# Ledger of designs, part 28: designed miniproteins, single chains, continued (2)

Each design is a single chain, and the fold is of that chain. pLDDT is the mean over its residues in the fold that is shown.

## One batch from the design tools (miniprotein)

Design m4953
Fold by ESMFold2-Fast:
Structure m4953 (fold): chain A 73 residues (1-73)
Amino acid sequence: SPVERARELAEKSIKELKELVKKKDYLGMSKLQFRALAEFVDLRLEARKAGDEEAVKEIDEINKKFAEEVKKI
């Protein structure tokens, strides 16, 4: 489901961001963040096209929590 893919995206992206921080690869971090945001938009559009308002809300919550976790890194 788009919700499950959004959860996997957030989890994988946080793991990759933590590795980039260890390497001090700040450009890589920026690129990964922009890519993740674009993928969240695509997943949200998929859920909206399906008329699944609950999935849209869950994806928005996952994206918000992802942004909060990124800010802590």
Scores: mean pLDDT 86

Design m4954
Fold by ESMFold2-Fast:
Structure m4954 (fold): chain A 74 residues (1-74)
Amino acid sequence: MKKKKEEEERKKRAAVLQQLSDDLLTRISGVTREEAEKAIEEFRERAKAAGLPQDTIDRLVKEVRERLAEQEAA
């Protein structure tokens, strides 16, 4: 049988990730590049404090930076 503790922790981390990512995406919407970078930095610190895996944090930061690059789109 699968470990019940790991499933509960995974669900909690997924909920935290969802909240943090949604907050980050809202914060980077329509702001300057400098403000977006500050929001990404704050997201990294909050995600680390919440115990999110580094791979998950890095992936989300890449997605956010890709969106910012698309907005920069020159």
Scores: mean pLDDT 73

Design m4955
Fold by ESMFold2-Fast:
Order: structure tokens, then sequence, then C-alpha cells
Structure m4955 (fold): chain A 86 residues (1-86)
């Protein structure tokens, strides 16, 4: 249903916002830990959205992108964004 899709999108958005906030505050280790927790505990439908939105964020550090690749080694987006951060 549309309500379920909206809830999944809102859940992903909240997770991305928290990760970006932690990165802005220089709390990179906390941001990586939070990302890993979300990618392991969130519903399967939310995890791809979080990976995509975080990878597209201008605030995504090398550590964040590496954490995404640890959970999804085949992520072309995360790999491409990591190359831009070198």
Amino acid sequence: AREEILELTETAGRAVNEINKLVEEGKIEEAVEYLREVLRTAPAEVRPLVRVFVSLSEKATVEILEAILEEDPDSELARKMLEKRK
C-alpha cells in the first residue's frame, strides 16, 4: 500500500539525516556504527534506500562509503562515490 511505501521512505530518510548530522559534527565513528546498525536491523526494503541516499550525500566520507561496501560489496554507486573522495 502507499502508506507502507511512505513509511519505508520516511524511515530511510530519518536514518540518512542522522548519519549526515553525525558526519557534520565530526562523529565519523558514531556515524559508521549507526549506519551499520541500520543496515543490519532495518527492514530489507529500507536498506537499499539508505545505501543509495547515504552514497549520494555530499557529506558521505570515505569511512561511510567503505561501511556501505562492507554490507553491499556490489554497490556500483558506493564504489563510484568512494573514487570521487580519494
Scores: mean pLDDT 77

Design m4956
Fold by ESMFold2-Fast:
Structure m4956 (fold): chain A 74 residues (1-74)
Amino acid sequence: MSVEEVLSLLKIGMSVEEIKKTLEEAGFTFLKEPEDKSGEQTVLVLSPDGRVFRLKLTLEGNKLKGKSGEEVAW
């Protein structure tokens, strides 16, 4: 799985709860969960195939406004 595939699961306008549900239903485990707060935050997820992704999510009014990310190499 690529970071682009992970980011494609998340849609602009999603709430924090929708983001959590979407990633959990896709088999991801949160190492650092998203918080319901405005601004940029870092979220860390473990994929079903054992990859770790660092996601940068920007929220405005409990809705996803921006997203980026990278795969974390160990």
Scores: mean pLDDT 84

Design m4957
Fold by ESMFold2-Fast:
Parts: structure tokens; C-alpha cells; sequence
Structure m4957 (fold): chain A 75 residues (1-75)
């Protein structure tokens, strides 16, 4: 069943991190519902087909940005 999650990334270039997150989500077949930037912290709210897909997106974002990534499940 689809899951809604927040992917949170810290990066010195937040707009680059935001683009990387959006691209990773779309490549994995997830829908980006919202994005926000606060300082160097980027939050992406995504709807993924399952939790495994959300976890793959978080890993892809971490690989592309090199920054710490957190995944929070939203209900």
C-alpha cells in the first residue's frame, strides 16, 4: 500500500539537495507532495508505492548529496 514519508537532508547547497531528492523520488515512481528548505535542511514529503521504495529514495538522496538523510513515516 502507498506510504507517505518525509525525507530530510542536510546539505550546504539546499537547492541542489532539493533537486536531487525530487529526481530520486520521480525515478523511483514516487510522487513529491511538498518540499521545504530551512537553512541547510531540506524536507521532501513524498508518496511512495511502498516503504521499500521510500527507503531506496532515502539511500539515493544520501548517495547523491553525501549529507545525512533521515526518513520519517507520516500517517
Amino acid sequence: MPVRVAVVVEHPDPERARRAGIEAAREAGARVLATSVNGDTVSLVIEAPDLETAERIARAVAERTGGPVRLHRLE
Scores: mean pLDDT 83

Design m4958
Fold by ESMFold2-Fast:
Structure m4958 (fold): chain A 62 residues (1-62)
Amino acid sequence: MVYTKTITMPDEEALRKAAERGAASPLTTAVEESVDADGSLVARVTLALPDGEWLVVLRTPA
């Protein structure tokens, strides 16, 4: 089963720190960063948990 959670971060530094902490987790299988047309930074962190896969989408405000 795949779960998705979207979290809006207050700024780019907070998003990057959260993504780095996510990447350091042994449960993390992928971390992908992109930038939207409006300059919003987006990070997708994929976690493999026993009950299923979680996709956590971190983004800055537009």
Scores: mean pLDDT 76

Design m4959
Fold by ESMFold2-Fast:
Structure m4959 (fold): chain A 71 residues (1-71)
Amino acid sequence: MSDEGQRRALELLLTRHLSDAEIAALIPGVSAQDVRIARATMGMAPRDGAPAPAPDEAVARRVLERLATLR
């Protein structure tokens, strides 16, 4: 992955302007739950005040890799 793609993926994943479902809609094969887990793994608090899901580094990596390939 390019550094620019990785940076853009991280910024998009950590934005508060998009819901978990909206980010999942940008990526084939990724669910809103996968995005929620990736955000929690990166230390982002849930927007709805619900408990954070258990962190999962493999899911977070998969989501970030998929986001980094978006143009």
Scores: mean pLDDT 72

Design m4960
Fold by ESMFold2-Fast:
Structure m4960 (fold): chain A 66 residues (1-66)
Amino acid sequence: SVAKQVEQILKDVGLTEEAPTLAAKVAENPSIDTSGVIFQTLARSPVVSLEELDEAGKKITALIAS
C-alpha cells in the first residue's frame, strides 16, 4: 500500500518515530495532497536535512503520483 511505502521512506530519512503517524494520516485522508502534507511536515522538522528533504520528497512524489 502507499501508506506502508510512505512509512518506509520516512524511516529511511530518520523520521522513525513520526513515520507511523504520518503514514496513518495518509491512509485516513487520501483526498489530501499527500505529498504536500508530508513535505510540509518534513520541512518543519529540525531532524531532516536539506539533502534528506530532497530525497524523501522525490520518493514520496513518485509514490503519490499514482
Scores: mean pLDDT 66

Design m4961
Fold by ESMFold2-Fast:
Structure m4961 (fold): chain A 79 residues (1-79)
Amino acid sequence: ELSEILKRILSLLNQRTSDSPEYKFLLYALLLSGINPELREALTKFQIAIAQKNYEEAQKYLDKILDILGEKFRELALS
């Protein structure tokens, strides 16, 4: 099932807003993907899943991204 974080991310992508903690979290994850190959792979698979509207798979890779970036970014994405 879809987490609250994923629902918020999908809503923000639909609104095309850049002034949210979830959007800033995604930009930060993208920036760090240049130096962390596991993060890059997880982010790439997350983006593909979103494009395919496979939200179950998207949630799986979002969880992996949050694990790599740590608990602090999970709190920022929720808040």
Scores: mean pLDDT 67

Design m4962
Fold by ESMFold2-Fast:
Structure m4962 (fold): chain A 60 residues (1-60)
Amino acid sequence: MEEKAKALIDAVKASLEENRDLIKPEDFDRIIENIKEAAKKYGVEEAFDELVRISKEILK
């Protein structure tokens, strides 16, 4: 269960690193922290849906 949360966070970090030129450094850390909190509060699958939504908004 924690392994799934870590895999999600690692995937987020990789995706954000690939798009660092499009994302402000402060937003990078804030997004990762928000996803960690969402995974703890709602579960990994719900946090993943929220992450995909946020990532699309930022890359727009």
Scores: mean pLDDT 67

Design m4963
Fold by ESMFold2-Fast:
Structure m4963 (fold): chain A 75 residues (1-75)
Amino acid sequence: SLAEEIRELGERTAEILSQLSPEAQERFEAKAEELLAEAVKQMEGKSAEERAQIALEMAKRVLEVAEEILREEKE
C-alpha cells in the first residue's frame, strides 16, 4: 500500500538522520520544511488519491535530500 511505502521511506530517512551531525540535521530540517510546504500547497483542491500520490513523492524527495546531505557530510 502507499501508506506502507511512505512508512518505509520515513524509516530510512530517520535512520540516515541519526547518522548526521547536528548542523547537517538542521540543513535537512530546513529543506524538509520547504518540501512539506510545497506538498501541502500541491494537495489543495486534490482528491484523496492525488494527495496520497503527492505524499509519496514528497517522502521520496525527503529521503533523497537526507541521502545527499549524508554524502556531503562524508566529504
Scores: mean pLDDT 85

Design m4964
Fold by ESMFold2-Fast:
Parts: structure tokens; C-alpha cells; sequence
Structure m4964 (fold): chain A 85 residues (1-85)
């Protein structure tokens, strides 16, 4: 189903965030929070809108750091919004 595909994509973004966090100690806190928000959204889709807002905030903060983590948070937010609709 489309819902299961969306949940798989959310889990993939969470795993990418965790892997990036292992390599980037400066962004690690935000990347771990992003992974946890994405995993929470898979478990409880009712939190998707709230998680998307926080992921967008994290993506803006990560853009101020020298790293690729902002892309993961931004993609995660988009997927969370899709799940909430």
C-alpha cells in the first residue's frame, strides 16, 4: 500500500540521519533528534504534523552548520506532511 511505502521511506530517512550523526559530531544532536521524530511518526502518524514542524526547524539550523544533515531533516518533514494528509 502507499501507506507502507511512506512508512518505509520514513524509516530509511531515520536510518540515514543516524548514520550521518555517527560521522558529524557537530550535527549529531539534531540528526539523532530527527531520527527519533521520524521513527515516532512511523509508530504514531497523529504526531506527523508536529514532527514535520520540528524537522523543518532542525533543517534550518543544520543549514547553518557545514554538513548535509539539513537535507535529511527537510526530506523527513515532507514525508511526515504526506503521512498527515
Amino acid sequence: SELEKLRRRLREQAEEARELGKKDPVSRGYLLESAELLEETVRDPSKAEESAKRLLDISQRLLGLNGDGGGVASRGATLAIELSS
Scores: mean pLDDT 83

Design m4965
Fold by ESMFold2-Fast:
Structure m4965 (fold): chain A 78 residues (1-78)
Amino acid sequence: SALVEALARLARTAGVPEELVEKVAEAQRRGLENQDNPEEIEKIYEENKEALEEVDRAVLAARDDPAVRAAWAELLAA
């Protein structure tokens, strides 16, 4: 999935550890596979909330990095 790959690239570019990148990418893939099931989406979010917050924090901290901005643009286009 272009969306999953773009999210993983953004997280890696922002300096997120590979373990968290893999966890967030898997959560996003599961979310896409269950997008018509709100209860499963909520469960996936809750199970991965800490990892998602770490990625968000890292991206926000590195937001002025041209490489991070480019990866973010790819994610928004996906």
Scores: mean pLDDT 83

Design m4966
Fold by ESMFold2-Fast:
Structure m4966 (fold): chain A 98 residues (1-98)
Amino acid sequence: VTFSPQAQADLERDLAQTPADVRGLLDEAEKLINEAEKSTDPEKQRELLRKAHILLVAARILLAQARFFDPDNPEFAELEKRIRELGKRVDELEKKLA
């Protein structure tokens, strides 16, 4: 199948940007998780963890899309590992709040 030159260039640009976009989402999620760990207010902790969870879901979606087009990129394996580690921290904090 053939794409227009513009559509092909846009896709290549978006794919090249994906690792940086995913890292940005993960950095913000980690910041929210760190703030939740420092908070003594259970309501504030739940709000921060909910926001972190949304960012992790967005990161997973972007990474899954990028991996479909570039499955051999080692940066994606590293980012997937980071998503799993941050997700585990969210789960452990939510378990303490239950």
Scores: mean pLDDT 79

Design m4967
Fold by ESMFold2-Fast:
Structure m4967 (fold): chain A 93 residues (1-93)
Amino acid sequence: MSRTLARGAKLALENALRALEKGDVGLAISYAESAIRLLDLAIRLSKDEEEREQLRQAKEHVEKAIEYLRKGDVEKAKEELERAIEYVEKALE
């Protein structure tokens, strides 16, 4: 179940990036907030400490992305979302 939630978080983050490519910052924040909820559940359900650490790192990068979006820094937000996706992918290995 934690892997299904982590895959859901990755999809939400990819949708956030697509929203930013279309200039929809509000939609991107909504997807990023959904990713945080899915990551929190995945962390709670994971029994692997390495997986939990990678998912926690992904969550921290998503939180930074939301902060940058609220400040209008779309480019830094995209970089943080891409880093979050990398950590989710490592958790799914």
Scores: mean pLDDT 89

Design m4968
Fold by ESMFold2-Fast:
Structure m4968 (fold): chain A 91 residues (1-91)
Amino acid sequence: SFDEDIEEARKLYEEFLEKLEKASTDQIPEVIKEMREKAKKLKNPEIQGAMDTVIDSIERAVKAGASKEDIIKVARELFEGTLEVLRRRRE
């Protein structure tokens, strides 16, 4: 269901942040790849598409040479904002 996929997306986001915080700079691309593969398992197309868009933005920041601190900040801002928008559609 939509609610189950939002809950799963939040769990993926929380796991992703923990892995980013523990990862060295060289490991960040692998952490992003793992997140992308897990996001493909989300059943709702709207939630999957929203998560994929956020992951693409984070990957773009990494390729642009953003610091680990900035990558974590961007990930927090984009995932929290996206999950809040998806939650409000259920209000």
Scores: mean pLDDT 83

Design m4969
Fold by ESMFold2-Fast:
Structure m4969 (fold): chain A 90 residues (1-90)
Amino acid sequence: GTPATATVVAPASPQEVLSRPVPVRGTITLQGTGEVLPIEGTLTVLANGTVRLEGVDLATGQRVTLEGTFDLVREGDSTVITIEGELRIS
């Protein structure tokens, strides 16, 4: 895959994000080019402590999958998830 980072927001608590797949919206930034993809999708925390983000690039309609490490921060009634990993586009 292509090295990428993402910042996405879930309308869920950090505890909910850790326990179930959640809907997310945000952006993926490609390392190297700096290209920013607006995305909407579903984020799942995996048993190994990584995340899988499965979504759609809203500009192109292409499917995207980002897998990697993550951090969570509560922002009011939402959770901000920062991901660093590898992107696949199909």
Scores: mean pLDDT 88

Design m4970
Fold by ESMFold2-Fast:
Structure m4970 (fold): chain A 102 residues (1-102)
Amino acid sequence: MERLEEVLKGIEELIEKEKKTGKVDPLALLDLFLELEGVLLELGKSDPELRERLEAAYRQDFKSRLDTLTEILIERYPEYAEVLRRAANLLHEAMEQQEKLH
């Protein structure tokens, strides 16, 4: 739990920098989301409902998986809802930009 809160604060710090500078490191943001997913998977070992939601998300494309992960995090940490939605939107934009380059 404490580790998950530390990663959430890391995302908040990246979003605060983006608000100040208009720039974000999408790879750093992605790495933090993947760390949150890893922590949720560990928690899912003792939470069957969480495990089922995560398993369903892993069977989808990465965008749908990111959306499901964001929803789970907002439900558990509503104080981070605005930060998490902004972070997810920035990751979606970065992914769309990469798809348009190819």
Scores: mean pLDDT 77

Design m4971
Fold by ESMFold2-Fast:
Structure m4971 (fold): chain A 69 residues (1-69)
Amino acid sequence: LEQVERNAREEGLPMVEVVDILPGSQSPILIVRDPETGELLQALYVATGNQAKIGDLIPLDGTLPLIDR
């Protein structure tokens, strides 16, 4: 139930756009754009699997463990 409520809030929460996907030594690294600053962030894509592509919108809800933000 709490997870469902959190997912419902994601409809109103900021999304990040995948602008690039880099091959990592262990896992792919997503380059995403911060909607507030416009800065590019690196995120480890392990938690979401290998299904995102450039141009996809991903919710910023903990499915993306950020690297060196």
Scores: mean pLDDT 58

Design m4972
Fold by ESMFold2-Fast:
Structure m4972 (fold): chain A 88 residues (1-88)
Amino acid sequence: SNLEAVKRAMRRAIERALETGEPEVRETVRYTDADGRPREAEVVVSGTLRGLAKARLAIEGLPVTRTPSPEEQARIDEVERQIREELE
C-alpha cells in the first residue's frame, strides 16, 4: 500500500541517518495511486535526535505539529531518550 511504501522509505531514511550522521536524509517513494497513475513523493528526515524522533512518531501514526503541544513534546522527548539509549 502507499502507506507501507512511505513507512518503508522513512525507515530507510532513519537507518541511513543513524549510520552516516548526515544532517538531512531524503528518500523518494514511488507508488501507484487508486486510479492506477504513477506517483512520486519525497520523505525528508532530519539527522538530529528531534528529527529522528518525529520520523518514528510519524511511522506510528502519531505525527506532531510544527509547534508541539506539551503532550506532543513529551512524546518527542521520550523517543529521543530511546534513540539515545540505542546509540549509547
Scores: mean pLDDT 77

Design m4973
Fold by ESMFold2-Fast:
Structure m4973 (fold): chain A 72 residues (1-72)
Amino acid sequence: MKVIVEEREVEDPDAAAEETARELEAQGYQVAKVVPARETVVNGRRALVAEVIAIDPAANTILVVRLIQPIA
């Protein structure tokens, strides 16, 4: 199974995750998990990060989409 990680810089991680999950379901993905936005450290920077984990059974692929809002 192939794992693809996609990172997107967004203004509102929770709203972007909800939209991304809806789009992926419309495309035939199985959304396995939506992780709400949390303050964390990404590559040494403070950020709010939400994640969408989806499976494409047709392509045998796991897609992880990270929605990142950098914190000043």
Scores: mean pLDDT 81

Design m4974
Fold by ESMFold2-Fast:
Structure m4974 (fold): chain A 75 residues (1-75)
Amino acid sequence: MGEKRAKAAQDILDGSTLSHKELAEKYGLSESTVRRLVEALGTLSGEKLIEALKKLGVPEKDREKLAKKAEQVKS
């Protein structure tokens, strides 16, 4: 299940045009989980973002990579 959350986060950072509901359906997640991923990726950075991704169930191996990508997208 954690790998689906990592893939959803990746799609968000890649500029997916899917709504929160469509992303939730695509990856078998709740809409609230997708909304929290969007909020964390859009508003947090560095260690705080990594901790938020951990709480959201993103696998450890993907957290740092996603956090770095989020910084690049925001810049």
Scores: mean pLDDT 80

Design m4975
Fold by ESMFold2-Fast:
Structure m4975 (fold): chain A 60 residues (1-60)
Amino acid sequence: SREEAIANTVKAAKAYLDGNEEEAERYLQKAIDAAPSDELRRNIEKAVETAKAFAKETEA
């Protein structure tokens, strides 16, 4: 469902910010699998990529 896709996207983003890459990948996969449209899948990938970039910014 769309709601499940969004919920898992948020969990993936939080996992990246917490430094848990394995957990983030699992939630990202669940988000993509739950997404009912290609447009939502693209938006999920962009959102998670942005979160990953912010996580790297704090890894000094």
Scores: mean pLDDT 81

Design m4976
Fold by ESMFold2-Fast:
Structure m4976 (fold): chain A 73 residues (1-73)
Amino acid sequence: SLVEKVLKLLKEQKARQGYFDIVKFLDQAGNTEDLEEILKMLEEGKSADEIAEEFGKKSQKKVEEMLKKIKEK
C-alpha cells in the first residue's frame, strides 16, 4: 500500500515516529493526495526531514485539518 511504501522509506531515513502516525492516519481516512506527494518526494531521494520541513511551511494546516477529520469523522 501507499502507507507501507512511505513508512518503509521514512524508516530507512530514520524519520520521526510522529510522522509515521500522520501518514497512517491520512491513508485510513482516504486522503491519499498528500500521501502520493510524500511518496513522490521520497522516491526523488528527498529525506524525511526535508519533507517534514516543507510540510511544516506549506501544509501544516492541511495536515492538522486531516487529522481532525479522522478523529471527528
Scores: mean pLDDT 58

Design m4977
Fold by ESMFold2-Fast:
Structure m4977 (fold): chain A 62 residues (1-62)
Amino acid sequence: MKIESEDQIKPGLLIEDPVYGRGRIVSVDREKGTVTVELDDGSVLTLPLGSLIGRAEILGEE
């Protein structure tokens, strides 16, 4: 299922994004409205929190 709300975005969430591929959410900064994702290749990205809503698929949790 796709991420439907910011409340679903938490550290340990495994996702698949059509642009970036597979990754894990490592941290969430709700004050700044950003999320940090570690991709399967080891790259780390910081994205606007809302950018994953309706786009990224939830694969599971760690």
Scores: mean pLDDT 81

Design m4978
Fold by ESMFold2-Fast:
Structure m4978 (fold): chain A 98 residues (1-98)
Amino acid sequence: DELFELVEEIASVEETDAALEEELRPKVERMLKLLAERIKTVEEAKALLREAAERYGLGDEELLARMEELLEQVYEEKGREALLEVTLQAMLLIARRA
């Protein structure tokens, strides 16, 4: 699964400098495109976060619930592009904290 391979590659980077940020930019852009293909609704974004939590072994149900609430709020306030960006950040956070 290309999306989760990109999550693992990006999340493995603990510190970024300007050169590493430039190397990661195409991977982040690719991840956003894959998310845009998978996520049509906030429910699909929530399902993807649950899949990431299960895949990476995140046992923090309260954190996951707060992420799901944030997805609902950001979609209502800012629309689909913001939903995709927040979903990307949440998946990276799940991978880093698991």
Scores: mean pLDDT 80

Design m4979
Fold by ESMFold2-Fast:
Structure m4979 (fold): chain A 104 residues (1-104)
Amino acid sequence: ASPRVLASMKAAAEGLNKVPGLKAELKGGTLTLTVPPTPAALEALRAAAEIANSVPGLEAELEGNTLRLTAVDDAASLASDRALSEAIGDAAAIVGGGALLAAS
């Protein structure tokens, strides 16, 4: 992943870890987001996965209450670093909002 994309993932992880009930971990270009297993948080996680999977060069895997976002490093990347960073930010915002709704 590019330095810009990694910086975006790091910012998302730091922001999400400040939300009660959320855990975000960045390892080797993969951002792992874990939410409380409430309907609102799970719907937010699903919406985030759909956004991420709509952007070329970003892959989302949804398993239970955990979402893994991976930036794909390839010479044929169809998305700019800006588009990838914006998608990561949008996914993080949706997950954070869903978890806040679940905590209220």
Scores: mean pLDDT 73

Design m4980
Fold by ESMFold2-Fast:
Structure m4980 (fold): chain A 82 residues (1-82)
Amino acid sequence: SKGEELKEELHRLLGALQEALREPLAAGDYATALAILEARVPEIEALVKEILEKDPSEEAQELARQALADLEGARAYIESKL
């Protein structure tokens, strides 16, 4: 379904973000980590919004909330190191 395609794309974007952050965070390069996060967050937030509008399932709603919480947690962590 289109909802499943959107969820798969969200998992792909979140995975790509995690991999992009791995090396800068391991190196203590928090400025680069923040720049990567800020560059990628708008695309992920747009996809979360599309999922929330098009997939009313509890699974999709939970996935969307968790994704937003994870992004906020990552931002707070990185900003705490600057």
Scores: mean pLDDT 85

Design m4981
Fold by ESMFold2-Fast:
Structure m4981 (fold): chain A 65 residues (1-65)
Amino acid sequence: SATAEAQATIDEVKALSETVEGLIKRILEASVKGIQLLIDNNAADDTILKQVKNAREYMEGVKAL
């Protein structure tokens, strides 16, 4: 489900945020909060999955540094 995919993404992004500092950490933490807010407010699956995709793309960029 979109919610299960989003929860897995939150867990991965949160774990990555614990390994970095400064602006990158704040962006990752903001992504976690944003996805969680969408889940808590029962947002449409397409909206949740779009934010999940954006967060995963940013996470991959951080890992490539």
Scores: mean pLDDT 87

Design m4982
Fold by ESMFold2-Fast:
Structure m4982 (fold): chain A 57 residues (1-57)
Amino acid sequence: SEADELREMIEREDPAAVEPLRRALASADRTLRSVAALGAFSSNPELREAVLEALRA
């Protein structure tokens, strides 16, 4: 599923997760939004910044 793919990318600290997690946070899908929010705890600052920016909007 999209949620599982996104979770794996975030756990790998993959910068390619930035765009998928921005879309997920804007989604009506609660599961996708919950998974994308995990990016806030990533060791990759690009993922953390993407989540924080999306939540500020």
Scores: mean pLDDT 82

Design m4983
Fold by ESMFold2-Fast:
Structure m4983 (fold): chain A 61 residues (1-61)
Amino acid sequence: SPIDEWGALLDRRKYSPEIKEVWLKYMEKLVEALAAGDEERAAEIVHEMHRKIEELGKKEK
């Protein structure tokens, strides 16, 4: 599944477990929104995901 491929990508990039979990959680929501044809919701999810990952990156360092 796409989720498994994204998980492997995150492992190769050596992300922290916290960042990886956030990435996978939001990617699951994104896939569901796209499958439902809700592109507006998908865009909101992408925006929230970027914001959360950026916050985690700053907190980590």
Scores: mean pLDDT 72

Design m4984
Fold by ESMFold2-Fast:
Formats: structure tokens, sequence, C-alpha cells
Structure m4984 (fold): chain A 102 residues (1-102)
């Protein structure tokens, strides 16, 4: 799946330590570190997360999965730091799961 490929490409941009934080977050394994990373994502990237989530939600509602892939590929290209790569990976994995159930 193209969404799974985007998620894997985003994960490859992370260090092994950063990837471990992402895996813990996605699997719902709460540690003090993963909780702090989540709080930082919400505070430092709140507007980006909101805009991206709203755009992706509209595309998913319209079953425009090609548009979802294009939006996530654009975000991956614009990502500059590990937290932005983690956001892209999380969204791509979640949407890949939703597409398989739809």
Amino acid sequence: SKLEKIAEEALKKLTPEEREYFEGFVQGRSTPVTERVGERLEKEHEELIKEVTEELSELVHNEDWEGVVEKLEELLKKAKDPLEYAIVAILAYELAVRKKKA
C-alpha cells in the first residue's frame, strides 16, 4: 500500500531511539517520555496538526484515497525535524488501517 510505504519512509528518517518513542506512542504504551513527546507535538505543531487532520478527514470522508496519499507525500517532503516525521508516520499508518477496513 502507498500509505504503508509513506509511513516506512517517514520512520527511516528517525533514529532508532526516536523510532522507539513512535512505536510506543502508536501502540498506546504510555511512558513518561512518550507522554512528553505527545504534549510537545500538540504544543509546537498544534496548528499544523489541526489543518492536516481537517484536510485528511475531508479526503477520507469523500473516499479520495489518492488525495490522502498526495497530501501525506507533500507533508513528508516538507518535514524538517523528527517530530514532523513522526506525525506523518502516525497518520499514514492510521489511515492505512482505516482504508483496509473500508
Scores: mean pLDDT 70

Design m4985
Fold by ESMFold2-Fast:
Order: C-alpha cells, then structure tokens, then sequence
Structure m4985 (fold): chain A 105 residues (1-105)
C-alpha cells in the first residue's frame, strides 16, 4: 500500500540520520540492516518486528537502539494496518520519534 511505503520511507530517512550518530560498530550494522530491510518491497511486519527485538535484545539500555526499535515497531504496525489513515499516522509517529531523538543529540 502507498501508506505502508510512506511509513517505510520516513523510517529509512530517520534511521539514516540516527546511524550518523552511532559509534558502536555492531549497533551501526544492525541499523544499516534495518534500513536495507525496509527498502525490500517484500518485507513483512514480522520481519521488521524481529529486527526491532534484535536491537533491544543486544542493546537493552542503549537510547539509540531504543529509538531505532520504536521506529521499526511503528513501521511494523503500519505494514499490518488495514486502515490507510492509521498506517500514515503510524509512519508520521515513527518520523516524530526519529526527529525528537536527533534533536536531543
């Protein structure tokens, strides 16, 4: 859906900016993998949720990992959402989390 593609594009933009502030090479690699996953047209909500959980499992106390995981979870919800308006709203929420986090850096 166009709403899901919009949510993915917003998340890719924000994750790309967050990645610039990552010093940990393993966390940077996981964020790069998340960006590439979101660029895959066949990506499922489950694929995105698994990547978000991997970030939280490996970096439970890292604010960058928490922000990235929150963005990914919102995109996963947008991918599973049948209502286009709600899917767009979830994409905007993901963007706002990314923007808010970057402004705090």
Amino acid sequence: SEAAEFAKKLAVKELTEIRKHVKDEELKQLIEEAIELLKDPSVTAEDVRKKAQELLDKFPDNPIAQAAATILRLVAEALAEENPTKAVQLGIAASLIGIGFILDL
Scores: mean pLDDT 86

Design m4986
Fold by ESMFold2-Fast:
Structure m4986 (fold): chain A 90 residues (1-90)
Amino acid sequence: AEPSELERKLMILGAIAEYIRAKHHQDQEAIDQALAQLDVLDPALAAQVRQASLDELIALFQQKADEIMPDLSPEEQASVKKLVEAARKI
């Protein structure tokens, strides 16, 4: 079964968060894994993420989080807010 559009957007958000974390820790294996996930979900976004600075990545992540926030349950919103805070504190 194909994931819903909302589920796909949540998966993209998670992959961007992992990429930001991996870049901060200079973990090349984790960077490559997060990029591989993004390439499957959204190849154009994966290309953008590869070329982006860390500040640009954080801004992109916040933009994507804000786009899906109104469509999320309160529990999903809390999870996304936690990911945003974790990415900004790194």
Scores: mean pLDDT 79

Design m4987
Fold by ESMFold2-Fast:
Structure m4987 (fold): chain A 86 residues (1-86)
Amino acid sequence: SKAQLVAELQAAQAEFADDPAVVTVLQQAETALQAGDTDALRDAALQLVDLGNEAFAAGDLDRAATLYGLASRLFDAAGDVEGTHN
């Protein structure tokens, strides 16, 4: 899970390299994930939701889906749900 999320964040940083707003949030998320900073992970996730909402409003559904997906993964990582799984 963590290794997959790191790979997804790195791939997204490359994909969005020309978008400084997205890259900044993704770099914050990667740093927070490596540090185990759950508050920073939740903050990054909320920022990705906001960026995804902007993409959705602009009609860029693929971009919005990618940003929302990353936000969801960051919220999951921040949740620290040990031993609770269906």
Scores: mean pLDDT 81

Design m4988
Fold by ESMFold2-Fast:
Structure m4988 (fold): chain A 70 residues (1-70)
Amino acid sequence: SRLALALRIAKEIKERAEKEGLSESEIAQIIAEVLAHFMANADSLSDEELRKAALELYDKLVAEIKKKRA
């Protein structure tokens, strides 16, 4: 199920971001952006490609949030 994949990705991102010390609002922003990207590409990418893209976007968003704190 694509919904089940999206929810699993969201849970994994939340757990990783909490361990990295991100705030609740920062975690919510990351999840929203990753899920928006997931939905935008759901008709073009496989489940494996969607998961890979989601995790790559997570890494990029974490880097941008940490950069904005400086």
Scores: mean pLDDT 83

